Designed miniproteins, single chains, continued (2). Designs and how they scored, part 54

Each design is a single chain, and the fold is of that chain. pLDDT is the mean over its residues in the fold that is shown.

## One batch from the design tools (miniprotein)

Design m5859
Fold by ESMFold2-Fast:
Structure m5859 (fold): chain A 82 residues (1-82)
Amino acid sequence: SVEEIREIVEPVIRKYGGVLDSVEEQPDGTVVITGSFPSIERAHNAVNAVTKALESRGYTGVKSEITPLDDGSARFTLTVPR
C-alpha cells in the first residue's frame, strides 16, 4: 500500500538527511516516490538502503533515478511497480 511504502521510506530518507517530497500512486498502480538529499553520495546510499528495505517487504523491481543539481545536492525518484 502507499501508506506502507511511505512508512518504510520516510525514516530512511530522514536518517540520511534527505527530504521526502511525495509518495503517490499512479493510475497504473505504480508508486512514485520523490525527494532530495544534500549530496549525491547521501542520495546513492539512501536510495540503496530504501530499495533494500522495500525489497525485504516484498516490493521488488524498484527503479531509481538520481539527478545531481547545480548546488551539489541531488534529487531522487523511485518507482515501485504494482
Scores: mean pLDDT 86

Design m5860
Fold by ESMFold2-Fast:
Structure m5860 (fold): chain A 65 residues (1-65)
Amino acid sequence: IDEKFAEIEKEVEELMKHLTPEEQERLRRAFDNVRKVLEKLTPEQAELVLDSVRRWIEKLREKLA
């Protein structure tokens, strides 16, 4: 779980370099909210959420490309 989250964090940091300061703040808030939700979930539920977040980031990358 921690390894998967760290990989997603690196992908988010890369994505932030292509965003405006306002967009960066929105993305950071969204990521912080995901982190708080993950803390309340079972490991099984956390994996499903991380998979959904990863797909969402991929769609964002396509939209920004």
Scores: mean pLDDT 73

Design m5861
Fold by ESMFold2-Fast:
Order: structure tokens, then C-alpha cells, then sequence
Structure m5861 (fold): chain A 64 residues (1-64)
């Protein structure tokens, strides 16, 4: 419960902390918006408002 929602959403598809730390800001955004194509994972937040998406990205980046 100490990690942000954005981190938990990205981690739910990656399942690896080192892979998460290696992701760029743009890759994190793509995972949240478009899913993870290499694993055929659908978008987690396909209809998210841009401002809310930016908050989730910021939460995810705090864990790098």
C-alpha cells in the first residue's frame, strides 16, 4: 500500500522490478494507454483522462 497506483498497474503486466526500473517514461505511458503488445495484454486504462494519466505516470516514476 506504499506504492502508487500507477506503479501497481504497470507492475501488474511486467511482474519484474528490474524491468520496471528499465522502462522509460514513454514506455510506462504506452503500457497504461495501449497495453503490452509483446504479451498481448490489453490497455489497463484505455479511456483515462490525460491529467489522470499524468498522475499515474508520476506515481510509477516515483518507484524508479
Amino acid sequence: MKKGLGYEMVYSVIKDEEKFKALTDEEIREILLKGYPEKNIPPIMPGIHPLTLDLFIRDALKEK
Scores: mean pLDDT 66

Design m5862
Fold by ESMFold2-Fast:
Order: sequence, then C-alpha cells, then structure tokens
Structure m5862 (fold): chain A 86 residues (1-86)
Amino acid sequence: SKDEELAKEAKKYIGKAMLALSLGDDEEAIKYLEKAYEIVSKLNPENKEAQEAAKYIKKAIEALKKKDYNSALKYLKKAYEHLDKI
C-alpha cells in the first residue's frame, strides 16, 4: 500500500540519521529525522502506528538538540518499531 511505501521511506531516513550520528554529524541527523517526520505526517491520520512513530521521531529530535544521545536512540528504536507495523 502507499502507507507501506511511505513507512519504508521514513525508515530509510531514520537509518540515514543513525549513520550521521555515528559519524558525529548531529545537524545532518536532525535534518534526516525532520524529513522522516514530514513523510510520516503524510500517512493516514487514523493510523495509530503512524501517530506513535511521529511522536517518537519528534522526541528523538528534541533529545538530540539537548545532546541526550541515549534517549534519542531509544526514541528512534521505538519510532522504527512502530513503522515496521505499518
């Protein structure tokens, strides 16, 4: 479905953000997560998995802005798990 394709695209951007973080590129990571958030926002608004994924992506971005890498990684894992259910 279109939602499955969008979820797959959002997961790719989360992967790119995690790679950027491993390279110390926090600003690039945040940009990729903002892109993932935009993509997830295009999913069916009644999709509960999409709502949870968007929530956790936003929390991950806020954690990264505070340099809280442990919380950011936990939130990204949760976002990815919710996208995997779409």
Scores: mean pLDDT 86

Design m5863
Fold by ESMFold2-Fast:
Structure m5863 (fold): chain A 66 residues (1-66)
Amino acid sequence: MKEKAKLAAIRAANKGLNSKESPEKAAERTYEETLRELLELGVPEEEARRMAEAVAESVKTQKLAD
């Protein structure tokens, strides 16, 4: 589960970073996709939200730095 959760987060982040969307739109989509995949993998809701939020913020920060 831990490895699958990390791979799901990485996939969502890569989609966000490679999109031509604004940093905020990319972060929003990354949050939604990461949260959905983590919940489908059985990650507890609080942990899934925390991870999705961290991944989305990372994507937003990286796109803003570009």
Scores: mean pLDDT 78

Design m5864
Fold by ESMFold2-Fast:
Structure m5864 (fold): chain A 77 residues (1-77)
Amino acid sequence: SAFDKIYSYLSKALKGVFSDETIKAIAKAIAEALPEEKITDELLDKVAVFLHTLADRGLSKEELVERAVEFAKRYVE
C-alpha cells in the first residue's frame, strides 16, 4: 500500500529523529492526501530531508503532519 511504502522509507530515513508514532501519522496523512502514482522515492527523499530540517524546532506531531502534507502537495504540483 501507499502507507507501507511511505512508512518504510521514512522510518529508515528519520530513525532516531522522530517517534515511530509521529512517522506513522505523517505516512498516513501523505497516503490519504496524494494518489499512489505520485508517491515516488524522489518525493519521499525530499520529504525526509525537509522533515530533518524541522527536527530541532519543537513542533508538535500535528504541526509536523500538516507541514509534511503541504510540502508533499507542493512538490507534486
Scores: mean pLDDT 88

Design m5865
Fold by ESMFold2-Fast:
Parts: sequence; C-alpha cells; structure tokens
Structure m5865 (fold): chain A 88 residues (1-88)
Amino acid sequence: EMEELLKEAEEKIAEIEAKLGKEFGEIAREELEIRKKVAAGELSEEEVKEKQKELKERMYKLLGAEGETEEERDAALAARGDALAAAL
C-alpha cells in the first residue's frame, strides 16, 4: 500500500515537472518527503507547519504572489492557482 502510493505520487510529480517545469516538480517532491516523514513519525506538528510554510513561500515566489500579510499572499496564490489549473 505505502509503496504503491509512493509510486503514484512519483508519477504525478513527473507529470507536474513535465507540464509546469522543474521548480514546481521540486516543490511537489519536497511535499512528498514531508508526508513520508509524517507517516514515519519523524516530524512533529510544529516541524510540519514550518516546512509547509517554506514550501508556500517558494510557491509564492514562483507564481509572483504578493501581499503584506500571509492571508493576502494566500488569496493571490489561490487566484493564480485557479488560473494555472485552468491552463492544465
């Protein structure tokens, strides 16, 4: 089960990289690594939040999402994400 889920995740990451570019693939791979470590009990809730924040900042930079607050950047990212999803 775990091995099959990891294989499917790796295939999806390869598709993301092929369609959206290397940097999006790298973010997807880091998200997968966080999930693996959570499943293994290697990360606390605090550590997960910090790592997810780092990935979110990288996504903001790639999509050009700007804002003074994290909420404003989230709103900008969501709008950009909707446009990106429509392009896929």
Scores: mean pLDDT 70

Design m5866
Fold by ESMFold2-Fast:
Structure m5866 (fold): chain A 103 residues (1-103)
Amino acid sequence: KSISEQIAELIKSYTLTDEETSIVEKLVEKYGVDGLDIAALILDSARVKAHPLAILSGLEVFKQKNPTLYNTAKNIILKTIENLDEPLTKDKAIKILQELANS
């Protein structure tokens, strides 16, 4: 699938607003396909109410292929998640993605 098709699939799957879609597009501009993959990981983690430790575990796939994205994302997630025992909300997921896009 093209990047545009994958963005359209994310919009549909997570019911993204125009503003939220703009954040995903900025991540793709900055990190390419890795930006799309991390957006999908964070958005899906909020949708399924994943444990924060599972999100951090999911980030490990970026450790070797994009260390800069991995370190930046990990730091933003840890800063945004005040309690690791609570699931990620959609609002906090969008905040994480916005800070990644602006970093």
Scores: mean pLDDT 80

Design m5867
Fold by ESMFold2-Fast:
Structure m5867 (fold): chain A 72 residues (1-72)
Amino acid sequence: MLEEAYRKGREDALKLFEELSKKKSIQEAVQEAIDYGRKKADELIAEGKPEEAQGYLRGTYDAVKEYVKKKK
């Protein structure tokens, strides 16, 4: 479902930020999280789930916005 895809995208991005923030700059963590989200969205599109791909990517971008606001 779209809500599940959104939640998954948000959770995956936040988990990546937690791991990457220990060794990477904010810019590097953001870029890697976006790249990961893009790759997962492309996989969903290849499976014939473009709406889920959009939900997942939206969750990723919202997590990025929250992370950037929190850090500086």
Scores: mean pLDDT 79

Design m5868
Fold by ESMFold2-Fast:
Structure m5868 (fold): chain A 76 residues (1-76)
Amino acid sequence: HMMMTEHVELTVRVPPDEEARITRSELLRRAHEAAGHKVELPPSPPMRVAHDAEVEVEVELPDGRKVVLTVRFVAE
């Protein structure tokens, strides 16, 4: 099978008085960097994420590999 999947985990600590915010472009950039690709993406609007939430983003690389980035937001 020509498809491969890599999993990368990232933990982001969020102060209890703040909301976790991350842009889709930032998630995609980190997933590509984890796979050894440097990419520039246009800015995207930030999305609100609940405390202790997990966000998964799947990106497909030019060689057919898929990278799943899981970002876990935890209260400090």
Scores: mean pLDDT 65

Design m5869
Fold by ESMFold2-Fast:
Structure m5869 (fold): chain A 80 residues (1-80)
Amino acid sequence: SEEEILKETVEKMLEIYRKAVETGDFEKGKEEIAKLVEENADKLSEENREKLKEIALTILEGLENKVPVEEIEKKVKEIL
């Protein structure tokens, strides 16, 4: 379902975020997030596509500012 695609995509984004924090490779994290949005946005309704974009922006800002994983996970769950 569309909700399953959104949930799965968001979970993959959070895994990318955790890995970026663990490895310090924030540039690779940004590239992987952008790719996930590009590959999955067209599979979603306009409403869920906007949620995915808002979540992606939140994660990208977190990667730039080196925000703790727990804070990003909380913000992402608030958008979902």
Scores: mean pLDDT 85

Design m5870
Fold by ESMFold2-Fast:
Structure m5870 (fold): chain A 90 residues (1-90)
Amino acid sequence: ELERRMIEAYRRGVEEGERRGLSVIERGLLGLERMREALADDAEVVAELERVIAQGRARAAENDAQTTPEKEKAMFAEFRRQVDEALAAI
């Protein structure tokens, strides 16, 4: 029963995220949020799901924080320099 409840709640969350146009990662996180809500009666499972959700959100935020305009500019400048170096070697 528990496993079935988990799978059904997760699937509903992912489908909801798809209808809302969320990214693949955000759809997965919404699935986990729906599982947490459906399993609110199991404190141990809820605690583990909250940990997984927090880790996923932190990782998504970290990736977003790494794409600052200034860092993106520096990265592209480095790419152009590598291309120029490769062309000069020909």
Scores: mean pLDDT 67

Design m5871
Fold by ESMFold2-Fast:
Structure m5871 (fold): chain A 84 residues (1-84)
Amino acid sequence: SDRVVEVTDSSGNTVLVSEDQYNLALRIGKKLAKELNLSFDSDEELIQWLQEVLDNKYEELSDLLHKISKEVQEELNIEIQLSS
């Protein structure tokens, strides 16, 4: 998709991502939040939290992130890159 979405990174910077990448991040974030029994008031808060997890907690949550990434890859038949 040629459509882009503005997201805020863990440092408060606005970055542009493709709609497909944004939807992928939402799907991963929702699965991760569910596994951790967390809920968010908005998709924006979910994405900010997911970015925080990837930046600061990747090593601590690596097994869970790889499990969720594999599940999403299998559901969408695509390859996911979890780090920039």
Scores: mean pLDDT 71

Design m5872
Fold by ESMFold2-Fast:
Structure m5872 (fold): chain A 75 residues (1-75)
Amino acid sequence: SPLEEARKILDQMRDIYDQALAQNTDVAIEEGYRQMMELARRTREIIKKLNPRDAAIVGFLLAAEMSGMDLLKRR
């Protein structure tokens, strides 16, 4: 389902964040950010296919994942 696809992508985004944080190098953080931007784009396309409740939940979780990476990139 679109919701299960979105959950899988959000889990992948968390793993990317954790790996970038663990390595804590500019190169790893930049690569992680690029991967997360592509996954965020895919998640936004999935959100268009969800009902309003699921779209709101996935959108909130996506915003949280992206905010974490943005903060890490600005270190």
Scores: mean pLDDT 87

Design m5873
Fold by ESMFold2-Fast:
Structure m5873 (fold): chain A 85 residues (1-85)
Amino acid sequence: SKELETVKKTLELIAEGAPREEIEKEISKITNEKIRKILEEMVALREKMQDTSPVTDEEVKEAHERANKVQEELDKLIKELQAKL
């Protein structure tokens, strides 16, 4: 699926810390609103975690928990799309 390839590429760009404009360009190709929103949330969360501002251990743990939940939701949606192919 072209959409699954775009999602995979977007996740790779987020993981690599690619420029926001490149990530947004890939997200714009995604027609599934739920996947697009999750990817946008992952970008926002990644940017927050890359902030050089001092953070507490609690804030770091909360950010990781949120990231894990977003990733799990995305994985479920990807599996649902694959099952429909």
Scores: mean pLDDT 73

Design m5874
Fold by ESMFold2-Fast:
Structure m5874 (fold): chain A 83 residues (1-83)
Amino acid sequence: DELLALVERARRLALEAIAAGEVTPESRAAGRRAEELASLYRVPLFPEVVGLAAEALLSTKDPALAEEVRRLVAELLRLLAFG
């Protein structure tokens, strides 16, 4: 339940960060590729969240939102790898 709540929070924040920036074909392609790689290598994080985070970090113009996305993804990886 805590994990699912954190996943939902990370997804929501990534979407907010994307909305605060400019979506480009390059940022979308990077998001799709990150999701593909996460699925292929079975990274202990939901592939959709990895894709959204990658798109957010490349498209957002808000450095505070970018840092919050990085922080939540790191926390998710910590919980999935060690929880």
Scores: mean pLDDT 76

Design m5875
Fold by ESMFold2-Fast:
Structure m5875 (fold): chain A 82 residues (1-82)
Amino acid sequence: MVKGVGSSMRGLSDLLAGDSDGATASIEDIVKQGEEEIKKGDYKSAETLATQAIKLGEATPGTPQSVIDRAKEVLEKAKKGL
């Protein structure tokens, strides 16, 4: 049930498509979630999140290499735990 949010979903999509800072923040959030899943021992979820973060980072121009490297580290830890 939606409570009191008039969505600006078009604006958000346009910002994510054209704003490298917004796209980078979204990728960083996915990486953080993957790191949390590793801490919980949920290596399957961590692998999925890390793979998605790497794909988004490679598809998004201007994504810092440090963010992509963190996603790859999460993926390697997830694979080692599986």
Scores: mean pLDDT 72

Design m5876
Fold by ESMFold2-Fast:
Structure m5876 (fold): chain A 78 residues (1-78)
Amino acid sequence: SDVVEGVRRSAEAAVEHVRALIAAGDLAGARAAVDRFAAEVPAAIAELRSLVPPEVAEEAARILEEALREMRALVDAA
């Protein structure tokens, strides 16, 4: 699915961005990036559920939610 692949790439890029900020010692920037992603995820999931088949939307939602959990864990461990 092009949608799932696109969401996966975006999620991976977001996690990598947070890792890069942590590696640079920018914990405030890392927290801000996580907060921004967390604020955007519910609207992105709602939009996907209105535009694509339920199975595609649910897989994309899972990827976004897993990325957010990973980003939060990275910041908490830093």
Scores: mean pLDDT 88

Design m5877
Fold by ESMFold2-Fast:
Structure m5877 (fold): chain A 82 residues (1-82)
Amino acid sequence: MEEEIREKVRKEAEENGEKARERTRRRIEELTEELSREDEEEGRRLGEAMLRSVENLTEEMLEEATEGIATMSITALKLEKS
């Protein structure tokens, strides 16, 4: 049961992570647009670097968040079962 819960939470976290990535990309695009008003080439390069960094960081954070959410969910269910 716990492994089944972890797997389901992992799938949910992955789906929610994709939505979070989309929102983050949109925000970076907005920030890149702002920076590009001062220097188009520098803004574009910085935006690309930020997107790459966020993708790498998001992957690591998603893995940690998945484990945390699974642990919390299992604990909550154990507290409700009696």
Scores: mean pLDDT 65

Design m5878
Fold by ESMFold2-Fast:
Structure m5878 (fold): chain A 92 residues (1-92)
Amino acid sequence: SFLEAALRLALRALEIALSRTDDPALQARIRAQIARIRALLRRRPSAAEVVAALDAAIALIDEAIRVAPSIELQIELGIVRLVLGVVRLVEL
């Protein structure tokens, strides 16, 4: 389903952000959100739950961009952020 695809995209985006972040507090928050998305994927989530998960993932990626140590990482995470933003706008 589109909702499952959106959650899997958010999961992949968070995994990328996790691998690009060296802030332990942010890493812990990203891991917690990954766990929440995995729990949603084990059942049929509502559109509202998917929207909330996308919004949370976007916020965490925005924070990862803010603390990124290089412009290359900011650009890479910025592309990931843009893709999630487009998916969030299409989800009704």
Scores: mean pLDDT 84

Design m5879
Fold by ESMFold2-Fast:
Structure m5879 (fold): chain A 61 residues (1-61)
Amino acid sequence: MEKVFTLEEMQAFLDELAEIARLPPEERAARYAELSRKYGLPVSLIERLARGAALLRQLNS
């Protein structure tokens, strides 16, 4: 993928990252790999975005 996303696709991606944060650590690794395949992003980037999503969740409380 060329990493070209609509706002709706970005929101769906962020929603999936938030769902992954609710999973046990064993499941999170598998879900990051799945997102990597689905969105065509490297796992390292997904991990960095998940870190950002965790921070946003903290700020949103």
Scores: mean pLDDT 72

Design m5880
Fold by ESMFold2-Fast:
Structure m5880 (fold): chain A 86 residues (1-86)
Amino acid sequence: SEEAMRALFDRIIAEGPEAAREAARMRLEASEALKSGKDEEFQERYRERGERLEREHAEEIEEAVRRVLPEAEERRRELEEREEEE
């Protein structure tokens, strides 16, 4: 879900390597620009920059995701379990 994805990116921004943090921030900014109806040039610029950072720092980003993903996944499972018990 979008909420779970945002939670994952927020954790990467808080705890990940600097390059992964910048890439995550750029992806969130691009997502917000799409939702707010900002122009295509702004959206493309932020998306391209985010994708470039992800390519250049793929290993650092993968390591950051690997560290944060288990916590985000565990929280997601806890929320799903609570919904099923209600």
Scores: mean pLDDT 60

Design m5881
Fold by ESMFold2-Fast:
Order: C-alpha cells, then structure tokens, then sequence
Structure m5881 (fold): chain A 91 residues (1-91)
C-alpha cells in the first residue's frame, strides 16, 4: 500500500502525459498483485475451513455445527478483508 500511495502522489504532482501513463500502468500492476495475493490467502483459509467441516461430518452434531460456524466466520472475514482492500485501493 505505501508504494501505491507514493505512486498516486507522483501521478497527482505531474502534468507530463507520458509519465502519467507510466505511473498509471505501475499502479494498476501493483493493485492487481495485491488483489491476487489477498484472493489466494482467502481461498486457502476457506479451503482449510472446508477440510475442518468434512472432518467433523462423522462426529456429533455439536462438532459439525461448530465447524460450519467457523466456515461462516472465515467466509465473512475473507469478504470483509477484500472489501477493505477495495476501499483502500479506491482511496
């Protein structure tokens, strides 16, 4: 995020069309990298939670309910993290 903020400040400070195009391309590449990284981390955490649900399937109802609640919490947290990243990138 610090590098994106720095590049955005440089973009705001320059009137050179060629430099503006270069800075926009660099910003877009870094934004894409952050989104891909955040998405990969979210998918990994959701996958771990799904594995826990599958492991609890043969157990008592309380263990199954606990695993399902944990999956819901991980999914909600992952969506919240991505929304926070989107808001930071929009600023």
Amino acid sequence: MEEIRRLRAQLAATDDPARRQQLRAQIRALERQLVLQATAEALRRIGDAIDAVLAARAGPAEERERALRALDEVAAASVADLRRLDAELAA
Scores: mean pLDDT 85

Design m5882
Fold by ESMFold2-Fast:
Structure m5882 (fold): chain A 78 residues (1-78)
Amino acid sequence: SMGKERAEKAIKRGEELREQGRKSGNKKAELMGDVAEGLVLISRGVGKSSGLSDEEQAKLAEKALESGEKAFEEVAAE
């Protein structure tokens, strides 16, 4: 389903942010990359356990990623 594909893309993007943070040499960026991935993974677990539809789960994961990306960008710009 498109919802599952969107959720998987959100997970992959979170993983990419974690890797970018780790490679940056900036400990704050590394931490925020880990937080971004963690937020997406937590949203996936919550969505699944709450009986949300694939589309609702995807929206939740995308919102979590949006928050994580914003935090990462703010720290990475320092």
Scores: mean pLDDT 85

Design m5883
Fold by ESMFold2-Fast:
Structure m5883 (fold): chain A 79 residues (1-79)
Amino acid sequence: ALAEGVRRAIDVLERYLAEHEVSPEVKQAVEEARKAYDAGDIEAAIRHVFRAVQLLKKEGHTEAADEAVKAIREAAERS
């Protein structure tokens, strides 16, 4: 469940980066999140997603940040 939410959050962020200009720091955080996820390190992937979210909020991309957080939250909720 949580791993699926992290994957969805990374997918959301990668899709946003393909369509919108963001700082190199955001791009790096998203790349590090994908690398951690692919390595099976879900905790590291979550930390990198939160770093990307914080940077996106600082840069005014609040909708993208909120969408990524919602993806993790929804997957973490018990059915």
Scores: mean pLDDT 82

Design m5884
Fold by ESMFold2-Fast:
Structure m5884 (fold): chain A 76 residues (1-76)
Amino acid sequence: MEDKEGELEAAGTRVKVKPLKKINEGEMKIEIERADGDRAEVTYNAKTGKIEGKATGPRAQATVDALKAAFEEMLK
């Protein structure tokens, strides 16, 4: 899997997206850092179909929610 870093807009705020990484067999993780220092991560487990999000900071939760929705759409 090739790593790509980019920017996206989530909840009206531009964020820096870290490369999508394979953590373990069947798991993928995406991390973001917002310009205000808030951080979010989303982990997908291909074996269970489970998507989990973690937010650090009050603004990051909306970003996590947007990333979960995008991840679910991508996995269809």
Scores: mean pLDDT 60

Design m5885
Fold by ESMFold2-Fast:
Structure m5885 (fold): chain A 65 residues (1-65)
Amino acid sequence: SMAEQEALLQEALARLEELDREGVLAVIRGDMATVERLQAEIRAIVAEARARLSPELRERLDASL
C-alpha cells in the first residue's frame, strides 16, 4: 500500500539522519575508520530502500540525500 511505502521511506530517512549525525561526530573526533564504516552502512540502507520503494518514492529518497 502507499501508506506502507511512505512508512518505509520515513524509516529509511530517519535511519540515515541518525547515521549522518554519528558521522559528523566521528569526523570531529578524527575517527576516519568509523566514518568509513558508517558510509558503508548508509550505502546498504539506501540500496535496501531503493529495492523496496516505488520509483516515485525512490526519487523522494534521492532528493533527501
Scores: mean pLDDT 88

Design m5886
Fold by ESMFold2-Fast:
Structure m5886 (fold): chain A 125 residues (1-125)
Amino acid sequence: MFDKKVSELGELALAALLAYDDPAEYAKKMEELKKAAREVARLISAMYFSSRKAGLKAAELLGEALGEAIRRALAARPATGLDAARDVLALVNEVLREVGAEEGLPQEAIDEMVQIINDAVRRAL
């Protein structure tokens, strides 16, 4: 289930990144991405409570999927891809912070997961 949800989030991120030059489609795709990110963040939180290692690995897989989506978007649209990538990464990180807090994750765990996601995205680029 988690792998499928992460894969779906990656495809939604790519769709949002590719829609950046169309404000109406971009806004629509970003809302779809936000909904998927909330589902993935809840799953990561549940995995963390079962095993810290599993939760951190889940955050890494999310970062890898997001990084691959950004890499593919930059290859297709280099001129706008960096600005869109910042917006998409900021949205996913904000959702993880919000949902992680709602689910009762320690702040240190949320901060570590955000760092893991950012590092995984950087490695994909």
Scores: mean pLDDT 86

Design m5887
Fold by ESMFold2-Fast:
Structure m5887 (fold): chain A 60 residues (1-60)
Amino acid sequence: SLQQQAQQLQLALRAQGFLFSQDSLNRAIQQVLANTPAQLTPEQMQQAVQRVAKIAEELE
């Protein structure tokens, strides 16, 4: 589900040392997942993490 993908992205970002506000994270994750397949490979998940980080940085 999209909620599970959002949770996985939040955990991956924290595990990789990214520290963003919850508001920036929520907005960035929603933007990335709007155009993302329902299931992600590990490689696609890492690309999604990097896209979320870039968008969250631009929102702060």
Scores: mean pLDDT 77

Design m5888
Fold by ESMFold2-Fast:
Structure m5888 (fold): chain A 83 residues (1-83)
Amino acid sequence: SHMERRESVMLAEIAVIKGEVVFQRRVLERKGPAVAEQALRELDEAEERLRRIKEESKDPEIIKKAEEALELVEEARRYVEEV
């Protein structure tokens, strides 16, 4: 169905964003405060993209996956703020 196609695209987008968030956290762990400003910008962009997916979707599974990814963004942001 058309909903299945849209679901697949949104799930793929969430997976890519999660990968970017994990990558930014690893960069922060290795390079410390010198990259914090860049990492915060990337996290803000990830949060905006995830919130857009959550607002556009009516599928509970997609909403749940986006919320899980948003939690990872908040954990990474907190790490940046405490370093």
Scores: mean pLDDT 80

Design m5889
Fold by ESMFold2-Fast:
Structure m5889 (fold): chain A 94 residues (1-94)
Amino acid sequence: SKVDELIKKAIDAAEKGDVQSAIKYFSKLLKEDPDNPERIMDTVEKVVDILTRQGQYQGALEITKIALKNVKDKKALLKLIGLQLRVIGDELDS
């Protein structure tokens, strides 16, 4: 599906350290499937993990910031805040 392709492209871009492409494909995913907080959160967690392991802390934070603007589910919002704090902690420990 188009959604599965966008998720794959976002993850592949993150693995290459291509922050701008990861943001582009993630933003397109949000427009294509805005009402699936579980899928959005799974994608955010994977992309953020990859980017933080690459030292791309600002890119990881930008992904969470974009998700925060588009996700309305309270549980997902709390998880996003937790991810932001983890990214900041990882940057400070580097």
Scores: mean pLDDT 85

Design m5890
Fold by ESMFold2-Fast:
Structure m5890 (fold): chain A 83 residues (1-83)
Amino acid sequence: AAAAREALREGLLAVARELAAGLDAAGLSAEEAERVRVGFAEGAATVLRRAGFSEEEVRAAVDEIAAILGLSEAQREAVLAAV
């Protein structure tokens, strides 16, 4: 159902916002924080694809997650290419 898919998208965005705040507070190295941010974005893309989101919808959600987590354009493209 469209409502269930939207709830999944909203949930992933909410987790991304909490992750961004938590990483800033945790005192992780830049390398450690980058691995967590990229890993989350890759996991989110995989979950959305498996849930039946279109490639356009997955790209839009990954763009929002990347903006929240501070990913570069190159990192965003790498996430979208990882299958």
Scores: mean pLDDT 82

Design m5891
Fold by ESMFold2-Fast:
Structure m5891 (fold): chain A 62 residues (1-62)
Amino acid sequence: SEILLKQINLIKYRLENVTPSKLPEEQQQQLQQEQEALELYEAGEVDKAEEILRKIYPQLTK
């Protein structure tokens, strides 16, 4: 999905530019889930990555 690919690219930029220790605990948890989704996507587990991202970003469901 083009939308999923754009979201993955945004997650990559956030993970490279954000210091987790400076974020609230709730946002640190979200970043961990985003990193997990990114790793699943890179491993070819696209459906599993999309499920995690839909939980974090309900807007991805159209």
Scores: mean pLDDT 74

Design m5892
Fold by ESMFold2-Fast:
Structure m5892 (fold): chain A 102 residues (1-102)
Amino acid sequence: MWELSLKSTKVDRSAIDPEVAEAVRELAPEAPEELRDLVAALVTRALELARESRTSERPAALYAAAQLLVVEAAELLREAGLEEEAERVRRWALEKIEEALA
């Protein structure tokens, strides 16, 4: 809906965790590269928030924010018609959040 905003929100690939980028490529190979980069950026940020929640004064809020970012990443794939890819990415990312909190 925001053509000009989409052009200005190009993902900086250097901000993406390489492990997350590789996982998204394997789990969502049918997704366009730009969409994979955006999904990987959202999942990377979710994992950072989950790790930060362990030392935070407000762990529940950061954990909730991490889960919401994973839901948004999966939603982007679903809107592109990639239903199975969305579920694979969502499941993988939630498992990684759980590992980060253990």
Scores: mean pLDDT 79

Design m5893
Fold by ESMFold2-Fast:
Structure m5893 (fold): chain A 68 residues (1-68)
Amino acid sequence: MLSPEQLAALVAETFRRLLARLAERDPALAKELQGRFEEAMAIPDPEERARRLLALASEAQAHLRQLE
């Protein structure tokens, strides 16, 4: 099973890919989510960081679904 640190890294990579796609469709929203992503990446606890990143990835994916 993935450790919290490995999960956080995987979700961060997934979010970066979603953010790149979102920036092509809605650059203002992408900039807002990028700021929140940077805040999440600064969280020292890997479990809390993973949880925050999962919420951000879910939010970004929901926006992309509405745009597609």
Scores: mean pLDDT 82

